# Designs tried in a protein design run: designed miniproteins, single chains, continued (2). Part 43

Each design is a single chain, and the fold is of that chain. pLDDT is the mean over its residues in the fold that is shown.

## One batch from the design tools (miniprotein)

Design m5568
Fold by ESMFold2-Fast:
Structure m5568 (fold): chain A 57 residues (1-57)
Amino acid sequence: SLVEEAIEKLKEGANPLKIADELRRAGLSDEEIIEALVEAGLSEEQARAAVDVVKAL
């Protein structure tokens, strides 16, 4: 799935902002993006900040 692929990329060192932007463009909700980032090892605070940044773009 798109989410599973994103989580693997993040674990491999992909930029969280780039991944969050890609997931948002693919139609995922803010909550779904935060869940994926947290599963990949980001804190809740880091995941929420990444979503806020990409929403401002």
Scores: mean pLDDT 85

Design m5569
Fold by ESMFold2-Fast:
Parts: sequence; structure tokens; C-alpha cells
Structure m5569 (fold): chain A 100 residues (1-100)
Amino acid sequence: SAAVEAARALAEQIEGVFLLEMSALIAQLKEEDPEKAKKAELAREKLMRKFDEVVREAIANDWTPAELAERLKEVVKSEEEIPEDLKERLLERIDKILAA
């Protein structure tokens, strides 16, 4: 359906942002604090696993892009190992992608 294709397109854009932002954090932390870098790598893996689960659920249940975005925002908010400033940026980027 058109709604499913719109949700997939939104998901692809958000995935790119998540990977870019998390990879940038990990790269910075590898030079500053290697133990925090390892935790950030695990947080990225956990975030992307939850992301994939949410996207599969959204497609299976014909969620709108707005419903998918709200659920992905909940995933970001639930990740304890992601710094609060990065969470705020990820949430803002989700809102901007949805609005475009």
C-alpha cells in the first residue's frame, strides 16, 4: 500500500540518521574513553535491533509514518547508554524527517 511504502521510506531515512550519529559518537569515544566506546557500540546494536523490530511491526500492522515515528522516538528515549544530548538530536531528526 501507499502507506506502507511511505513508512518504509521514513524508516530508511531514520536508520541512516541513527547509524551516522551513533557512529560519530563511537568514533569520538574511541579516542577519549575506549570503555564508553564499547558501551556505545552495544547501545547502537541494541538500538538498531529494536528499530528493526518496530519497523517489522509497523509494516505488519499498516502503521502510518506518524505512528512509526512515535514508536521509534520511544525506542530512543528508552536507551540508557545513549547520552541525553544525542537523544534530543535523534528525536529532533525524526520529527524533521516526518515533517518533510
Scores: mean pLDDT 86

Design m5570
Fold by ESMFold2-Fast:
Structure m5570 (fold): chain A 64 residues (1-64)
Amino acid sequence: MVEKLEEARRLAERLERRGISAEEAARLILNGMSARELAELAGVSVATASRFIRLLKEILESNK
């Protein structure tokens, strides 16, 4: 879990450097943002963006 949180945190940090907060990124993902679009925003591979989307959904589910 710690390793997955670190990976998600690094992606969120890259998004914040581009003016998009982690909260805004989560809303965009929930509104149907694709892994490709997130990868372009974060400056990472599509595979990494897809993994981040999955991790974010898992974190949101575990908070219930």
Scores: mean pLDDT 72

Design m5571
Fold by ESMFold2-Fast:
Structure m5571 (fold): chain A 57 residues (1-57)
Amino acid sequence: SSAALQAAFERAAEAARAAREGDLEKAQKIVDELREQGFTAVAALAEEDVAAIAAEL
């Protein structure tokens, strides 16, 4: 549903926020949870975003 997809993107934004705060374990856990829930494309985008943020730390 559109609501579930919006919630998935909101959760992906939380992963990026955790990464910016240096909490890479929390960021990865959120990515893994999104993937487990079947939001594979959102999880892949979140993983790339987290990796890019981590490279700037």
Scores: mean pLDDT 86

Design m5572
Fold by ESMFold2-Fast:
Structure m5572 (fold): chain A 118 residues (1-118)
Amino acid sequence: MEKVKLISKIVEKILKELKIEKGSELSDEELIKILEEIAGELLKNFDLDETQLRDALLFAYTQGKGDVVDISELPEEVQETILIVIQAILSFAKSKRLEEALKKLLEAGLEEVELPEL
């Protein structure tokens, strides 16, 4: 539960620093910048493998259309981390890419987490 709160705070901080408006639809360029900044902060705060984290972020960016990334082959901790990141971004802004990636994670057997209010 502390992990969910920390990731949500990281996401909110990055969205505010990048001047993303609440309820706006993210462009592809905004989304990639958001995901790269989140990756950097996650690697500072969690003991995660950088390659596995970047693969999970690529999965999110590619709408889960991953002929390149099988999310189920990544460690559970990485899968849970990307799920929380996607939910946190989607609680603040709109992204069709992240909505599709979220559907793919839920179809793979992950359950939605309750987020703190952002």
Scores: mean pLDDT 77

Design m5573
Fold by ESMFold2-Fast:
Structure m5573 (fold): chain A 100 residues (1-100)
Amino acid sequence: MKATKEQVEADLKAFADTLREASELVRAGKRDQAIHLLGLVAPAVGFVAATSAYLAGDEELAQKVIEYTKEAIRIADRLEAGADPQTVAEEVERLAEKVK
C-alpha cells in the first residue's frame, strides 16, 4: 500500500494543527484539555502522519515524526507534573513549527 505526497502533507498539517490547538489550550488555562490533546490525540495524529510518510517511501521523515510524537508526550507529562504553562506553550509552538 502506498501513500501520496498530498496525503503525507495533509497528515503533517493535521499533526501541526493539533499541536497549535494544544498550545492555545495551555495559554487559555485549560490544562487538563491540553494534557489530553498533547498526550493522547496529538500522538495518534502523529503516528498516522509517520505511517503515511513511511508508506510514501520517506523513512527519514517517518522517523522524525515519531520523534516529534515522543516529544509531544514528554511535554504533556511535564505539564501534568506542574511545568510552567507559558514555557510549555512556547515549546509546543516550536514543535509545531518543526512539523510544519
Scores: mean pLDDT 87

Design m5574
Fold by ESMFold2-Fast:
Structure m5574 (fold): chain A 60 residues (1-60)
Amino acid sequence: SEIEKKIEELVKKYQTELDNLRKKLAEASPEDQPKYQAEIDALRNKLREEVEKIMEEEKK
């Protein structure tokens, strides 16, 4: 399925970025940790919205 392939590629791309942000969070000072946590949360939400958009596009 083309849709499954698109979702799989999207998840893989976001996982790489999430892994990089998690590494930065682990290395960050306590003062900077909330900033990286917010970026991780925002990226997770963006991934969810992108997946939902792909799923919705199939219905059209």
Scores: mean pLDDT 81

Design m5575
Fold by ESMFold2-Fast:
Structure m5575 (fold): chain A 51 residues (1-51)
Amino acid sequence: MIKLTEEELRKLVQDMLDNGFSKDEILERLKKYGYDVDEKLFEKIVKELLK
């Protein structure tokens, strides 16, 4: 699996949120593309971006 830095993950999540994807859709897409996603870090990033 491809490991993302926190900065890379944040950028991808922001881009997908801007395109109207939900949190669950983003996580599924990242996993389907072969990214090794820390789900705890992912939840933190999504909550920060949706504030």
Scores: mean pLDDT 80

Design m5576
Fold by ESMFold2-Fast:
Structure m5576 (fold): chain A 78 residues (1-78)
Amino acid sequence: MEEELLEKAAKAIENGDLEKAAEYIKKYAESRGVKLSDEDALTGAKTVYQALKENPSLDPKKAVEAMIESLIEQKKME
């Protein structure tokens, strides 16, 4: 189920649907016990979108997962 959220977020980012990607990012983070704001999730989606534009060889799903893990760690350090 959680892996499906990563796939949906990655596909939404590839399609440029950043708001939809942010929804899936928030759901995935919630499954990991972290509540992201709409702003945090949207910023994360934009960051991955930009990274994929600069390096098309990146795995979109892995890029999304790495970004969300980074946001989770940042929240724990606060």
Scores: mean pLDDT 80

Design m5577
Fold by ESMFold2-Fast:
Structure m5577 (fold): chain A 81 residues (1-81)
Amino acid sequence: STVKVTINLKDGTVTTSGLKKPLDFSEEAAQIVKAWRERDGAAIVRQMKSIADKIARENGLPSNKFSFYLDGESVEVEMEQ
């Protein structure tokens, strides 16, 4: 099963799947939208890592096994189980 968090770069809408417990990513989403507008790729990567760490701590998954994707419309944090 895949754990996935997707954040829309225009409005910060968060879509989640595969989480065992519901998690709030609204703060990370807001920071990603801001960083995208400022063209700050390093800030986007920091927030994606923050999302992975939150999933790891609260859903019992290893944080260093997450994959990160960025396209023109969204960012994704994903782990295959």
Scores: mean pLDDT 82

Design m5578
Fold by ESMFold2-Fast:
Structure m5578 (fold): chain A 107 residues (1-107)
Amino acid sequence: MAEEYLKAGEEALKRGDKETAGIFYLNAGRIYLKEGDYEKAVEYYEKAIEATKDNKDLQARAYLNLGIAYEKLGDYEKAIEWYQKAIDLAPDSPLAKKRLEEAQKKL
C-alpha cells in the first residue's frame, strides 16, 4: 500500500506535478509511521518536503510529521527543530506548538 503511494508520487514528479507528489509522499510516510517503520517515514516525509517547497501549508504538514517521526525514533533534538520549522511556516498550528512544548520537556 505505501509502495503504491511512492510509485504515484514518482509518476506525479515525472509530470511536473510536485504538489500531488508531495501529498502521495505524505501518505506513504503516514503508513510507515503507523506500521512502526520510523526510518522509512522520515525518508518519505523528506521527499514530501522537497516536493512541497512552493506550498507552505503542505510543507508545514511535512515538517510536523517529520518531527513526529524523529520523536518516535527518540531524537527529541531533531523533533524540536522540525516542529519549530512547522510553526515558522504555520504559526497558528496548535498541534505543532503542543508537540514542541512536550518534546522540549524530554531534553
Scores: mean pLDDT 84

Design m5579
Fold by ESMFold2-Fast:
Formats: C-alpha cells, sequence, structure tokens
Structure m5579 (fold): chain A 92 residues (1-92)
C-alpha cells in the first residue's frame, strides 16, 4: 500500500540522514535493503521492526552479518519497489 511504502521509506531515509549507509536493490520480486553504520543494538531493533511488516502482508527475511543488516522483502508491486529505491537514493 502507499502508506506501507511511505512508512518504510521514512525509516530508511531517516537512517541515511543519521549517517547510516542504506542501499536498496530490486531483484526480480525481491526488494533487498542493506544497512551499515549502526550499532549492534540498533541493527537488532531495525531487524525486529522490519519483521513486524509481515503483519502487513510482506514476506520478510533478515540477516545480520558483522556490522551489516540485510533485509529481503517480497510483496511490493514493481512501482512500490522503485519508489522505495528512489527515495533512498535521493537521501544518500
Amino acid sequence: SEALVKDISDILVDLAKKGAKVKVEVEGDTVRITVEGLTPEQLVGLALQFIGFELEGLEVNVRIEGNTLTIEMKGFSEKEAEELKKAVEEAN
């Protein structure tokens, strides 16, 4: 939904403005978000927040490897995925 895209983009844009490195890639039906530059506690909190989006009908997988959080999501339209990517690219 438009509201869901806005909520997620607002989170990612806020992280980028606070100095985190945020990357969004679209690969087939999957939106992959990579976040670097956060503390371990912030990465865990962010991972749990994104898992919560499963309640909105998204499929969400999260991985923390060292200082990098990878979030993979399915359930966006092509237009919604591109809107998320553009919002984050403009904030970096």
Scores: mean pLDDT 83

Design m5580
Fold by ESMFold2-Fast:
Structure m5580 (fold): chain A 70 residues (1-70)
Amino acid sequence: AKAEDLAKLTEEQKKEVEKLTEEGEKLLKEKKYEEAKEKYEKALEIDPNHLEAQINLGIVDIVLGLDKHL
């Protein structure tokens, strides 16, 4: 099935996004920025509109000195 249900996340996908975001927050508090970035990037692969993951990924990118220009 191609792309017809991207607006509706399954319950499993929502739980995975929440879990990845929580794991990222824990890593961010531990100053494990690269590991936190990986968690937020995976959450955004599932739900690109997840605001908390977007904000926290932005913070991590600033801390790591990464410049997003594409």
Scores: mean pLDDT 75

Design m5581
Fold by ESMFold2-Fast:
Order: sequence, then structure tokens, then C-alpha cells
Structure m5581 (fold): chain A 92 residues (1-92)
Amino acid sequence: VKTIADGLAISEKYIEVDEESKEIYIFAGKVNETVIEKVAKDFPDYTLIVIEDLSGAPPSEERFKKAVKIAKSMPVNKKELEADGFRLKRIV
């Protein structure tokens, strides 16, 4: 996480890498779309999961962690994500 976050000049708290599942979770409100595309190109073996916060609240580590927890649940609860104002986009 630190290597990716530092290379992108953003906080590691808004990027989470799951090495076991080969997934990278990114909080859209803190990361430019061009940067997300670069990560997809540089890490082609990883699925990027871009989390959008549609609630209008400023992005925070707490909200990012909550969204990642819901996204990692064994069934993804889309109703819970929508109720909290989150949207997920998967880039393979």
C-alpha cells in the first residue's frame, strides 16, 4: 500500500491492496481518474475497485474503511452500499 500510495502522491489510507485476492481498492474522491488508469496499466494482474462516495460528504478514512468492508463481504450487499451512498466500479 505505501509504495503505491507514495508513488501516486496520495495517502495510503485511501488505497487498500489485497494481495491474496489481487484487488486494489481506491477511494475516487481522493484519486484522479488518470491515476486510476495508470494503476490499472501498471498492475494488470490486479482488479481495481473504485469506490465513489455519492453522499456529498468529504472523503474520510472512516468512510473508505466502511466501503471496503462492505465490498469485501462474502455477498456484496448492494442495498447497504447504496443506503450509505457508495458506488463500486470494477476495472480488470
Scores: mean pLDDT 66

Design m5582
Fold by ESMFold2-Fast:
Structure m5582 (fold): chain A 56 residues (1-56)
Amino acid sequence: MRFRLVDEEGRVHSAVAGEVALHDLGVSREEALRLSEAGEPAVDPVTGRRYRFEEV
């Protein structure tokens, strides 16, 4: 399973269901899928920036 990580400006940061991106956001693969299905962003705990997961 792969996700695109898209920021608030529409920039794509990752096109892989990246363990690194998920780890940095503190989100499991199951949480990323749930957030993607709900259309809800994850919030980066370090920067406060919001990212959406889009399944690919």
Scores: mean pLDDT 68

Design m5583
Fold by ESMFold2-Fast:
Structure m5583 (fold): chain A 62 residues (1-62)
Amino acid sequence: MMKALIEVETLDVFGRIYYVLGDLEKAIELYEKALELAKKNNIPEEIIKEIEENLEEVKERL
């Protein structure tokens, strides 16, 4: 369980890095990967919501 949480958080951080760099398409890909992994591993809904909010923020910039 902890291993999946770290992986999800790592993907979220990389998504933010690409967002800041202006690579919106890559940021979306990474956030979607984080969200899929989070849902598969029953990560707390609070964390899932945070990732979903980050993904929507990036999509608004497209």
Scores: mean pLDDT 81

Design m5584
Fold by ESMFold2-Fast:
Structure m5584 (fold): chain A 61 residues (1-61)
Amino acid sequence: SSVILGVLKHDLGEHFEEVRELAARASEEEIPALAEELAKRYGWDPRGWAGALRALKELGL
């Protein structure tokens, strides 16, 4: 229920649920490797994916 959630849904699009599930399960130390994997699969830079993973993890989703 935050503005951040709406932005993440918009930016992640069809990948939102996958990234949310990864963020819920991942530890902080796993985020860089997951971000690189997402960038290889879907494009966009790994820093963007890492930011999205951290934001979703902080939201507790």
Scores: mean pLDDT 79

Design m5585
Fold by ESMFold2-Fast:
Formats: sequence, structure tokens, C-alpha cells
Structure m5585 (fold): chain A 60 residues (1-60)
Amino acid sequence: DATITVTDGSSATVTFSDGSTTTLSGDQAKVLGDLISSLLNDGKATGSSSGDTFTVTASL
């Protein structure tokens, strides 16, 4: 599984179940947005929002 947290849409932090994290910004965050959309449409991810933070959880 992976949890993706996006703040303001300009940066994203990816947290894996193993506890590893990766922070993406700019163009990398945009590419991640496309992947998130594909996962949500395929029903393999769920999204939630809290304030200015959007979190996506994906079952891989």
C-alpha cells in the first residue's frame, strides 16, 4: 500500500507501508497527479481531504 499526501497541489509526499517516504515537487508532483487519477478511476485508490491537504491511499 501507499499513502500520498498532496499540499496545495504543488508538492506531494508518498509514504509506503514499509515506512519509506519520498517528497515530490513541480513536474514530479504533476506526473503523480495523473497516476492518482488513473488509480482512482480504476478503483484501486481512495481520496480524502482535510483543510488544504489531500490524501490518497492506494492498494498496490
Scores: mean pLDDT 64

Design m5586
Fold by ESMFold2-Fast:
Structure m5586 (fold): chain A 55 residues (1-55)
Amino acid sequence: SEKEKLQFQAGLYEFVAGSSEHIASILKDPEMKKKNLETSQQYLAKAKALKQKVS
């Protein structure tokens, strides 16, 4: 169903966000840390938007 597809896509976005946050945690360069944290926040926002469609 459409709901199941949106929930699955949201989960994938959350996985990408978590991976970017983890990469940021191991990087020493402050600018690269910031870039990965920004990527994490962008994908969390995408996941939140999809989850709101299935509420």
Scores: mean pLDDT 86

Design m5587
Fold by ESMFold2-Fast:
Order: structure tokens, then C-alpha cells, then sequence
Structure m5587 (fold): chain A 91 residues (1-91)
């Protein structure tokens, strides 16, 4: 009984993924880690994705938790984000 994301919601998630992978987002993420709002594994996940490296299960789980806690993503938006990360990691 999962609700499918609208095309507009999917585009917003894609735009968030692009923003999070931008250089400026790593500065905000480093601040969140220092403030205890994010695990250090979240930064490692983003860096590995940007460098075309596979992330660990622990890094993946930490990233998804960060998106829920910091950015307020729903379960459906998290599933859309997972697909975007999988597409990036195929390259």
C-alpha cells in the first residue's frame, strides 16, 4: 500500500540528490557531522558515490537515516533516492 511519488516529487528528489552530491553540500554535511546531526559514514557515502566507488551497507543506512532526519524525506522519497544512487553507481 505504498503511494507512488508524483512526477514533480520524483524531480524534487532528483534535484536534492544532485544538490547533495555538489561540493557545497559536503561543507554542510561536515558541519552536521561535527554537530552530531550526521554519522561520519554519511560523508564517506557521499564521497564514495561522487568518486564512482561502491558504498558499504553501513554507509548506505547512515545516508538514508540522514535524509530522513535532516531533510524530512518520506519512505517513498527514500526509495526514489535509492534508485538515483543505484543509477549513479552503475557508471
Amino acid sequence: HMVELSPEQREAVREMAATLLATGALIDLELDVKQGKASPEVKKAIENIKNGKKITKEQYDALLKYLRDKHGLSDEEIEAFKKIIEEIQKK
Scores: mean pLDDT 71

Design m5588
Fold by ESMFold2-Fast:
Structure m5588 (fold): chain A 86 residues (1-86)
Amino acid sequence: MLTPEEKAEVVNRIFNLLLQAQFAMNAGDKESAEIFVKKILEELKYLAEKDPELAKKLTESVTLNLKEFYPEIAEKYKEELEKIKK
């Protein structure tokens, strides 16, 4: 189980990576955006080992955000995202 401070740090890292992915998409850099998405998946998998309930909630939020600004990548990683939620 993570401390409240450790949870805040992981959540902040995930949302900072989402912001970087969105900036990359706005710049037309789909390759960099996918690299940031892969890093988000690594952080979510780590979180699922430590706090599965928080990981589930964050994965749902991440999935919704990706569907809005990068729907192709959301579909590509759909199975990985679903595995983290379970």
Scores: mean pLDDT 84

Design m5589
Fold by ESMFold2-Fast:
Structure m5589 (fold): chain A 60 residues (1-60)
Amino acid sequence: SAPTGAEAEAVGKEGVELIKEGKYEEGQRKLTLAAVGDPEAAQKYAKEARKILEEQGVKA
């Protein structure tokens, strides 16, 4: 099931943290789940993660 509201925000934060740790597949999966459940809540975290991936030369 897709998380919504506060759960989507929490999952989005987890995704960003995982990507910062180099766990790209898990991080992207978390961000995708958050975006499906609540795009508005997840959008800022998805953008942050994308910037990190681009800076590290990894495709999102």
Scores: mean pLDDT 74

Design m5590
Fold by ESMFold2-Fast:
Structure m5590 (fold): chain A 65 residues (1-65)
Amino acid sequence: GAGGAATARGEAMKAGASEEAARRAVEYGQLGDEEAATRALMEGGLSEELARRVARGITTASQSR
């Protein structure tokens, strides 16, 4: 839902991702594409391990109300 998307974007930004990378990661997460969300976060400045963890959180949050 809308609340999940806003929360997911905030989580990505708190992890150190740029706002644009966080937005792209949320969009990919809403599509269930965790790999693409991870790549967007890595381009936004996160390491692969942090990006995978954040992308998983975004995907989970985006699938929930």
Scores: mean pLDDT 76

Design m5591
Fold by ESMFold2-Fast:
Structure m5591 (fold): chain A 71 residues (1-71)
Amino acid sequence: MLSPLEVAILLTLAREGPLTASELAKLLGQSQATVSRHLRRLEREGLVLRDPKTGKYSITVKGGQAVYETL
């Protein structure tokens, strides 16, 4: 099951659209290192995708489903 911070990351991406790790860290009151660690895990699980040109992360359909199951 997703950690509370991972749920918060996915919900923020669903609401705000594509965001960098730095933008997510500011919105969630977390360090960029902490958010980046969780984003890498979420990316490995296919719950988010990173645009290499912008560095922005987007929620996937699978990520949306995982959040829905948690709520």
Scores: mean pLDDT 84

Design m5592
Fold by ESMFold2-Fast:
Structure m5592 (fold): chain A 77 residues (1-77)
Amino acid sequence: SAEAEALIAEAERLIAEGERAIAEGDYETAVRKYEEALRLLEQAFRVGPASLLDRLVALGTRAHEGLRRARELLARK
């Protein structure tokens, strides 16, 4: 659906912003961006068709891995 596609596009943007924040050493911002992306992906899962499931799983995995890394780096600062 258009709603699910819009949520996924925003989640992809937030994941990219989280990755940039990690590269810049802003781990607190990275954590927030990945957490927001995961919330949008959960919403997309509830409203989207089954055809989007593979994309949602891939993005969710990327966001969870990013969040884990950001939290790890934040704890070492």
Scores: mean pLDDT 88

Design m5593
Fold by ESMFold2-Fast:
Structure m5593 (fold): chain A 56 residues (1-56)
Amino acid sequence: LSDEVLRALGDLLGVSPGQVRKTVEALRRGLSPREAARVAGVSPGTASTIRRMLDG
């Protein structure tokens, strides 16, 4: 993911670009959206939305 995409997703979801990046990294490590949410400090719904966007 580009920094531009991280910034756009953060703005859309009301979270920091750093939280989006942590969520993406956790999901890439094979963590579930719920576990990724814990690691990044975002809601499980936000983590699920990010995963859906990564899947296309």
Scores: mean pLDDT 80

Design m5594
Fold by ESMFold2-Fast:
Structure m5594 (fold): chain A 62 residues (1-62)
Amino acid sequence: MEDVKKALEYLNEGEEALERGDYQKAIEYFDKAIQYASKVPEAKELIDRANKLKEEARKKLE
């Protein structure tokens, strides 16, 4: 479904931003991935992954 595709796209963009050191952008992308994944009950694993990566990005900013 479209929401799952959008969540996956944002998750991938967030991971790329993390690799570049763009931690603020990574957090924004992970937030969007969670937003779209939250519309799909089956996408809980996607939400969990995005939350873990978002936490990693936050730690890099501290």
Scores: mean pLDDT 82

Design m5595
Fold by ESMFold2-Fast:
Structure m5595 (fold): chain A 75 residues (1-75)
Amino acid sequence: MSVEELIARAKALLARAEELLAKAKEEEDPIKRTALELAAIGDAIDAYILAEKALKLDPNNEEAKELLEKAKKLA
């Protein structure tokens, strides 16, 4: 994968993680809420891995650094 592809995929996963966390906050069922939170953490971990790979290929890529920081906070 190119750096651009890794960044695009990481961005998509983080967007989905944020969406799942927002949905979890509105979920009244504690089991369903936990499932949404775990799904969001999974997406954040995948985004972290992709952002880290992008940063290894391009250590000066500021977007990859920002995505890595954001993924760390959500995971």
Scores: mean pLDDT 85

Design m5596
Fold by ESMFold2-Fast:
Structure m5596 (fold): chain A 51 residues (1-51)
Amino acid sequence: MEEIEEAAKKGDFEKAVELLAKKYNNPSIKISYYYMRGDYEKAKKLIEETK
């Protein structure tokens, strides 16, 4: 958790999200990140892989 906060604090949101997804083994975290970043294609692929 602390390392995730440190990454976000430095502006490395991609690293923070990657650490969160790893810890909870939850692809939804990456999907949300891609949507916020505007990578809809990557977000859709993750959704399809999860189904």
Scores: mean pLDDT 72

Design m5597
Fold by ESMFold2-Fast:
Structure m5597 (fold): chain A 72 residues (1-72)
Amino acid sequence: SQQRLIAELEEALKTSTDLRQIADGYDRLGEIYESLGDYEKAKEYFLQASRLYEKLGDKEKAKEAQERAEKL
């Protein structure tokens, strides 16, 4: 269930202090919401992932997430 995957990811993000895990979680939530047709939520999560990837110095993943958000 996509709803179960969303709930599990959101719970994991509540307890995580690892910026990489949080960024990857937001990126995955963006993909899930995109697959559900919720483009507004997908865009928000991709933008949050992009900002965290920037903080991590991962310019490639930050750009990828930003561009994915812009295409929605």
Scores: mean pLDDT 85

Design m5598
Fold by ESMFold2-Fast:
Parts: sequence; structure tokens; C-alpha cells
Structure m5598 (fold): chain A 71 residues (1-71)
Amino acid sequence: SLTPEEREKKLEEVREKLRKELEEAVKRGEISEEEAKLIEEGYEALHAGDEERAAELQEQLEPFAERLEAE
């Protein structure tokens, strides 16, 4: 198991990586700026333990998930 210090460091690394990946995806036109913000907020809410906020953001992402599931 990760120590509390290692866990905090990993969470910071993952947050920064996610933010950069979303910024790059928006620049490439793969996702909208709105979609990127919802994904980032959802990730932050989940790791903060804000289950209500995470659920709200998941609902807002549902239209985009349907689009991604289209083969």
C-alpha cells in the first residue's frame, strides 16, 4: 500500500497529467473545452470524496459517452 505522502504525490502527478492530456485533446479538436472541464472536475470530485458532485458531473458527461459508444 502507498504511504500517505506517496498517495498525495501520485494524486498530484495524475491530476497534472490529466489536465495536460485534456488541454492537448482540446487543441487537437478531439473533445470540446466543455467536455474537458467536466472530465477534470469529475476526477477531482472523486478523489476529494465528493460523491454528490462526481455523480452530477457523470450525468453531464452522459451525452458525450453515448457519442463515444457509437461504432
Scores: mean pLDDT 69

Design m5599
Fold by ESMFold2-Fast:
Structure m5599 (fold): chain A 59 residues (1-59)
Amino acid sequence: MEKERKIAEKQAEITEEVLAKMKEIQADKSLSEEERRKKIAELNAEAQKRLQEEIKKIE
């Protein structure tokens, strides 16, 4: 398998999911600015962790 291509595919998938979830968080009027920032930060941290795990599986 081409490692570079596989990593790029996983990165694209994760980015798409993150963008969709960020949009949902921003649309949620019940959340405070602090809560919104916290959820977005958690989402980004989870996405980064998931990408690293996928890279390790390929290697």
Scores: mean pLDDT 79

Design m5600
Fold by ESMFold2-Fast:
Structure m5600 (fold): chain A 58 residues (1-58)
Amino acid sequence: MEEIAEKLAEILLKQHRGEISSEEAGKKARELLKGYSEDEADEIVAKAVEKVNEELEK
């Protein structure tokens, strides 16, 4: 779960930095979360958002 949250955070950060499109980021995120339950996916997203916010806090 932690590793998946890190991968999701990286996807979101790349999208934020303009390295990948929003469409590409969405596709990658869906593929990454496809194997998880709704509850697990929600926890992964929450962890990823925390990691993104931490990285964006200057």
Scores: mean pLDDT 79

Design m5602
Fold by ESMFold2-Fast:
Order: C-alpha cells, then structure tokens, then sequence
Structure m5602 (fold): chain A 76 residues (1-76)
C-alpha cells in the first residue's frame, strides 16, 4: 500500500467530503474529515492505494452544502 495526496480548489463556500480516488485499474480508499471551505480555498485529500508501486489517480470531492462534485487533476 502507498499514500497519495490530491488537491482541489473549492468552487463554492460550503462543507466538503471526499468521495473517492480512482487509480488506474483500481479504486483507492480515502481519508478526509468533513471540512468547511470558502470558494477559492485549497482542500487536500489523502488516499491509500492498495498497489505497491507507481499509480496514477484522480480524486473526487463533494460539496455537501450545494451537492456539486469536483474532480482533481491526476496524481502521479
């Protein structure tokens, strides 16, 4: 297992939760506490992936106040 970190810029003020990280052919587990953020603030999400080795992933972050979902840039 290895840990990857993804960053998001909040589009709207609200409470955010991580939904997941897709890593190539497999889905990784994520950990982030629910966090309030203003629009334009950076939110970082840490994910654990099952593979031991290089992976590429993409994070999903949900604003539970507005219901919008954001995608991260791919992680390497």
Amino acid sequence: ARTVTVSFTAKETGDYVAVGVATGAREGAVTVERRHAAAGETITVTATVAEDGPVTGQGLLKNVTTGEVQESAPVV
Scores: mean pLDDT 65

Design m5603
Fold by ESMFold2-Fast:
Structure m5603 (fold): chain A 71 residues (1-71)
Amino acid sequence: MKEELKKKAEELREAAERARRAAEELERAGGPREEVELGRRMAEFAERVADLLEKGVPPEEAEKEALEEMQ
C-alpha cells in the first residue's frame, strides 16, 4: 500500500516538474498569461498532492487538502 502511494507521489512530482517547465516555456514564447498561471497552479497542486501521499494521506483527502492549501 505505502509503496504504491510513494510511486504515485513520484509520478505526480515528475508531472509537476514538466508542467512547471511547460509554463515557463509558454511564458518565454509570449503565450497567454492565464495559461501560464494555470500551468503553474496545476504544478503546485500536483506537488502538494504528492507531498501528502508521501505522508500517507489517502488520495481523496490529499486532493482536498491540496486545494485548501492553495487558497
Scores: mean pLDDT 80

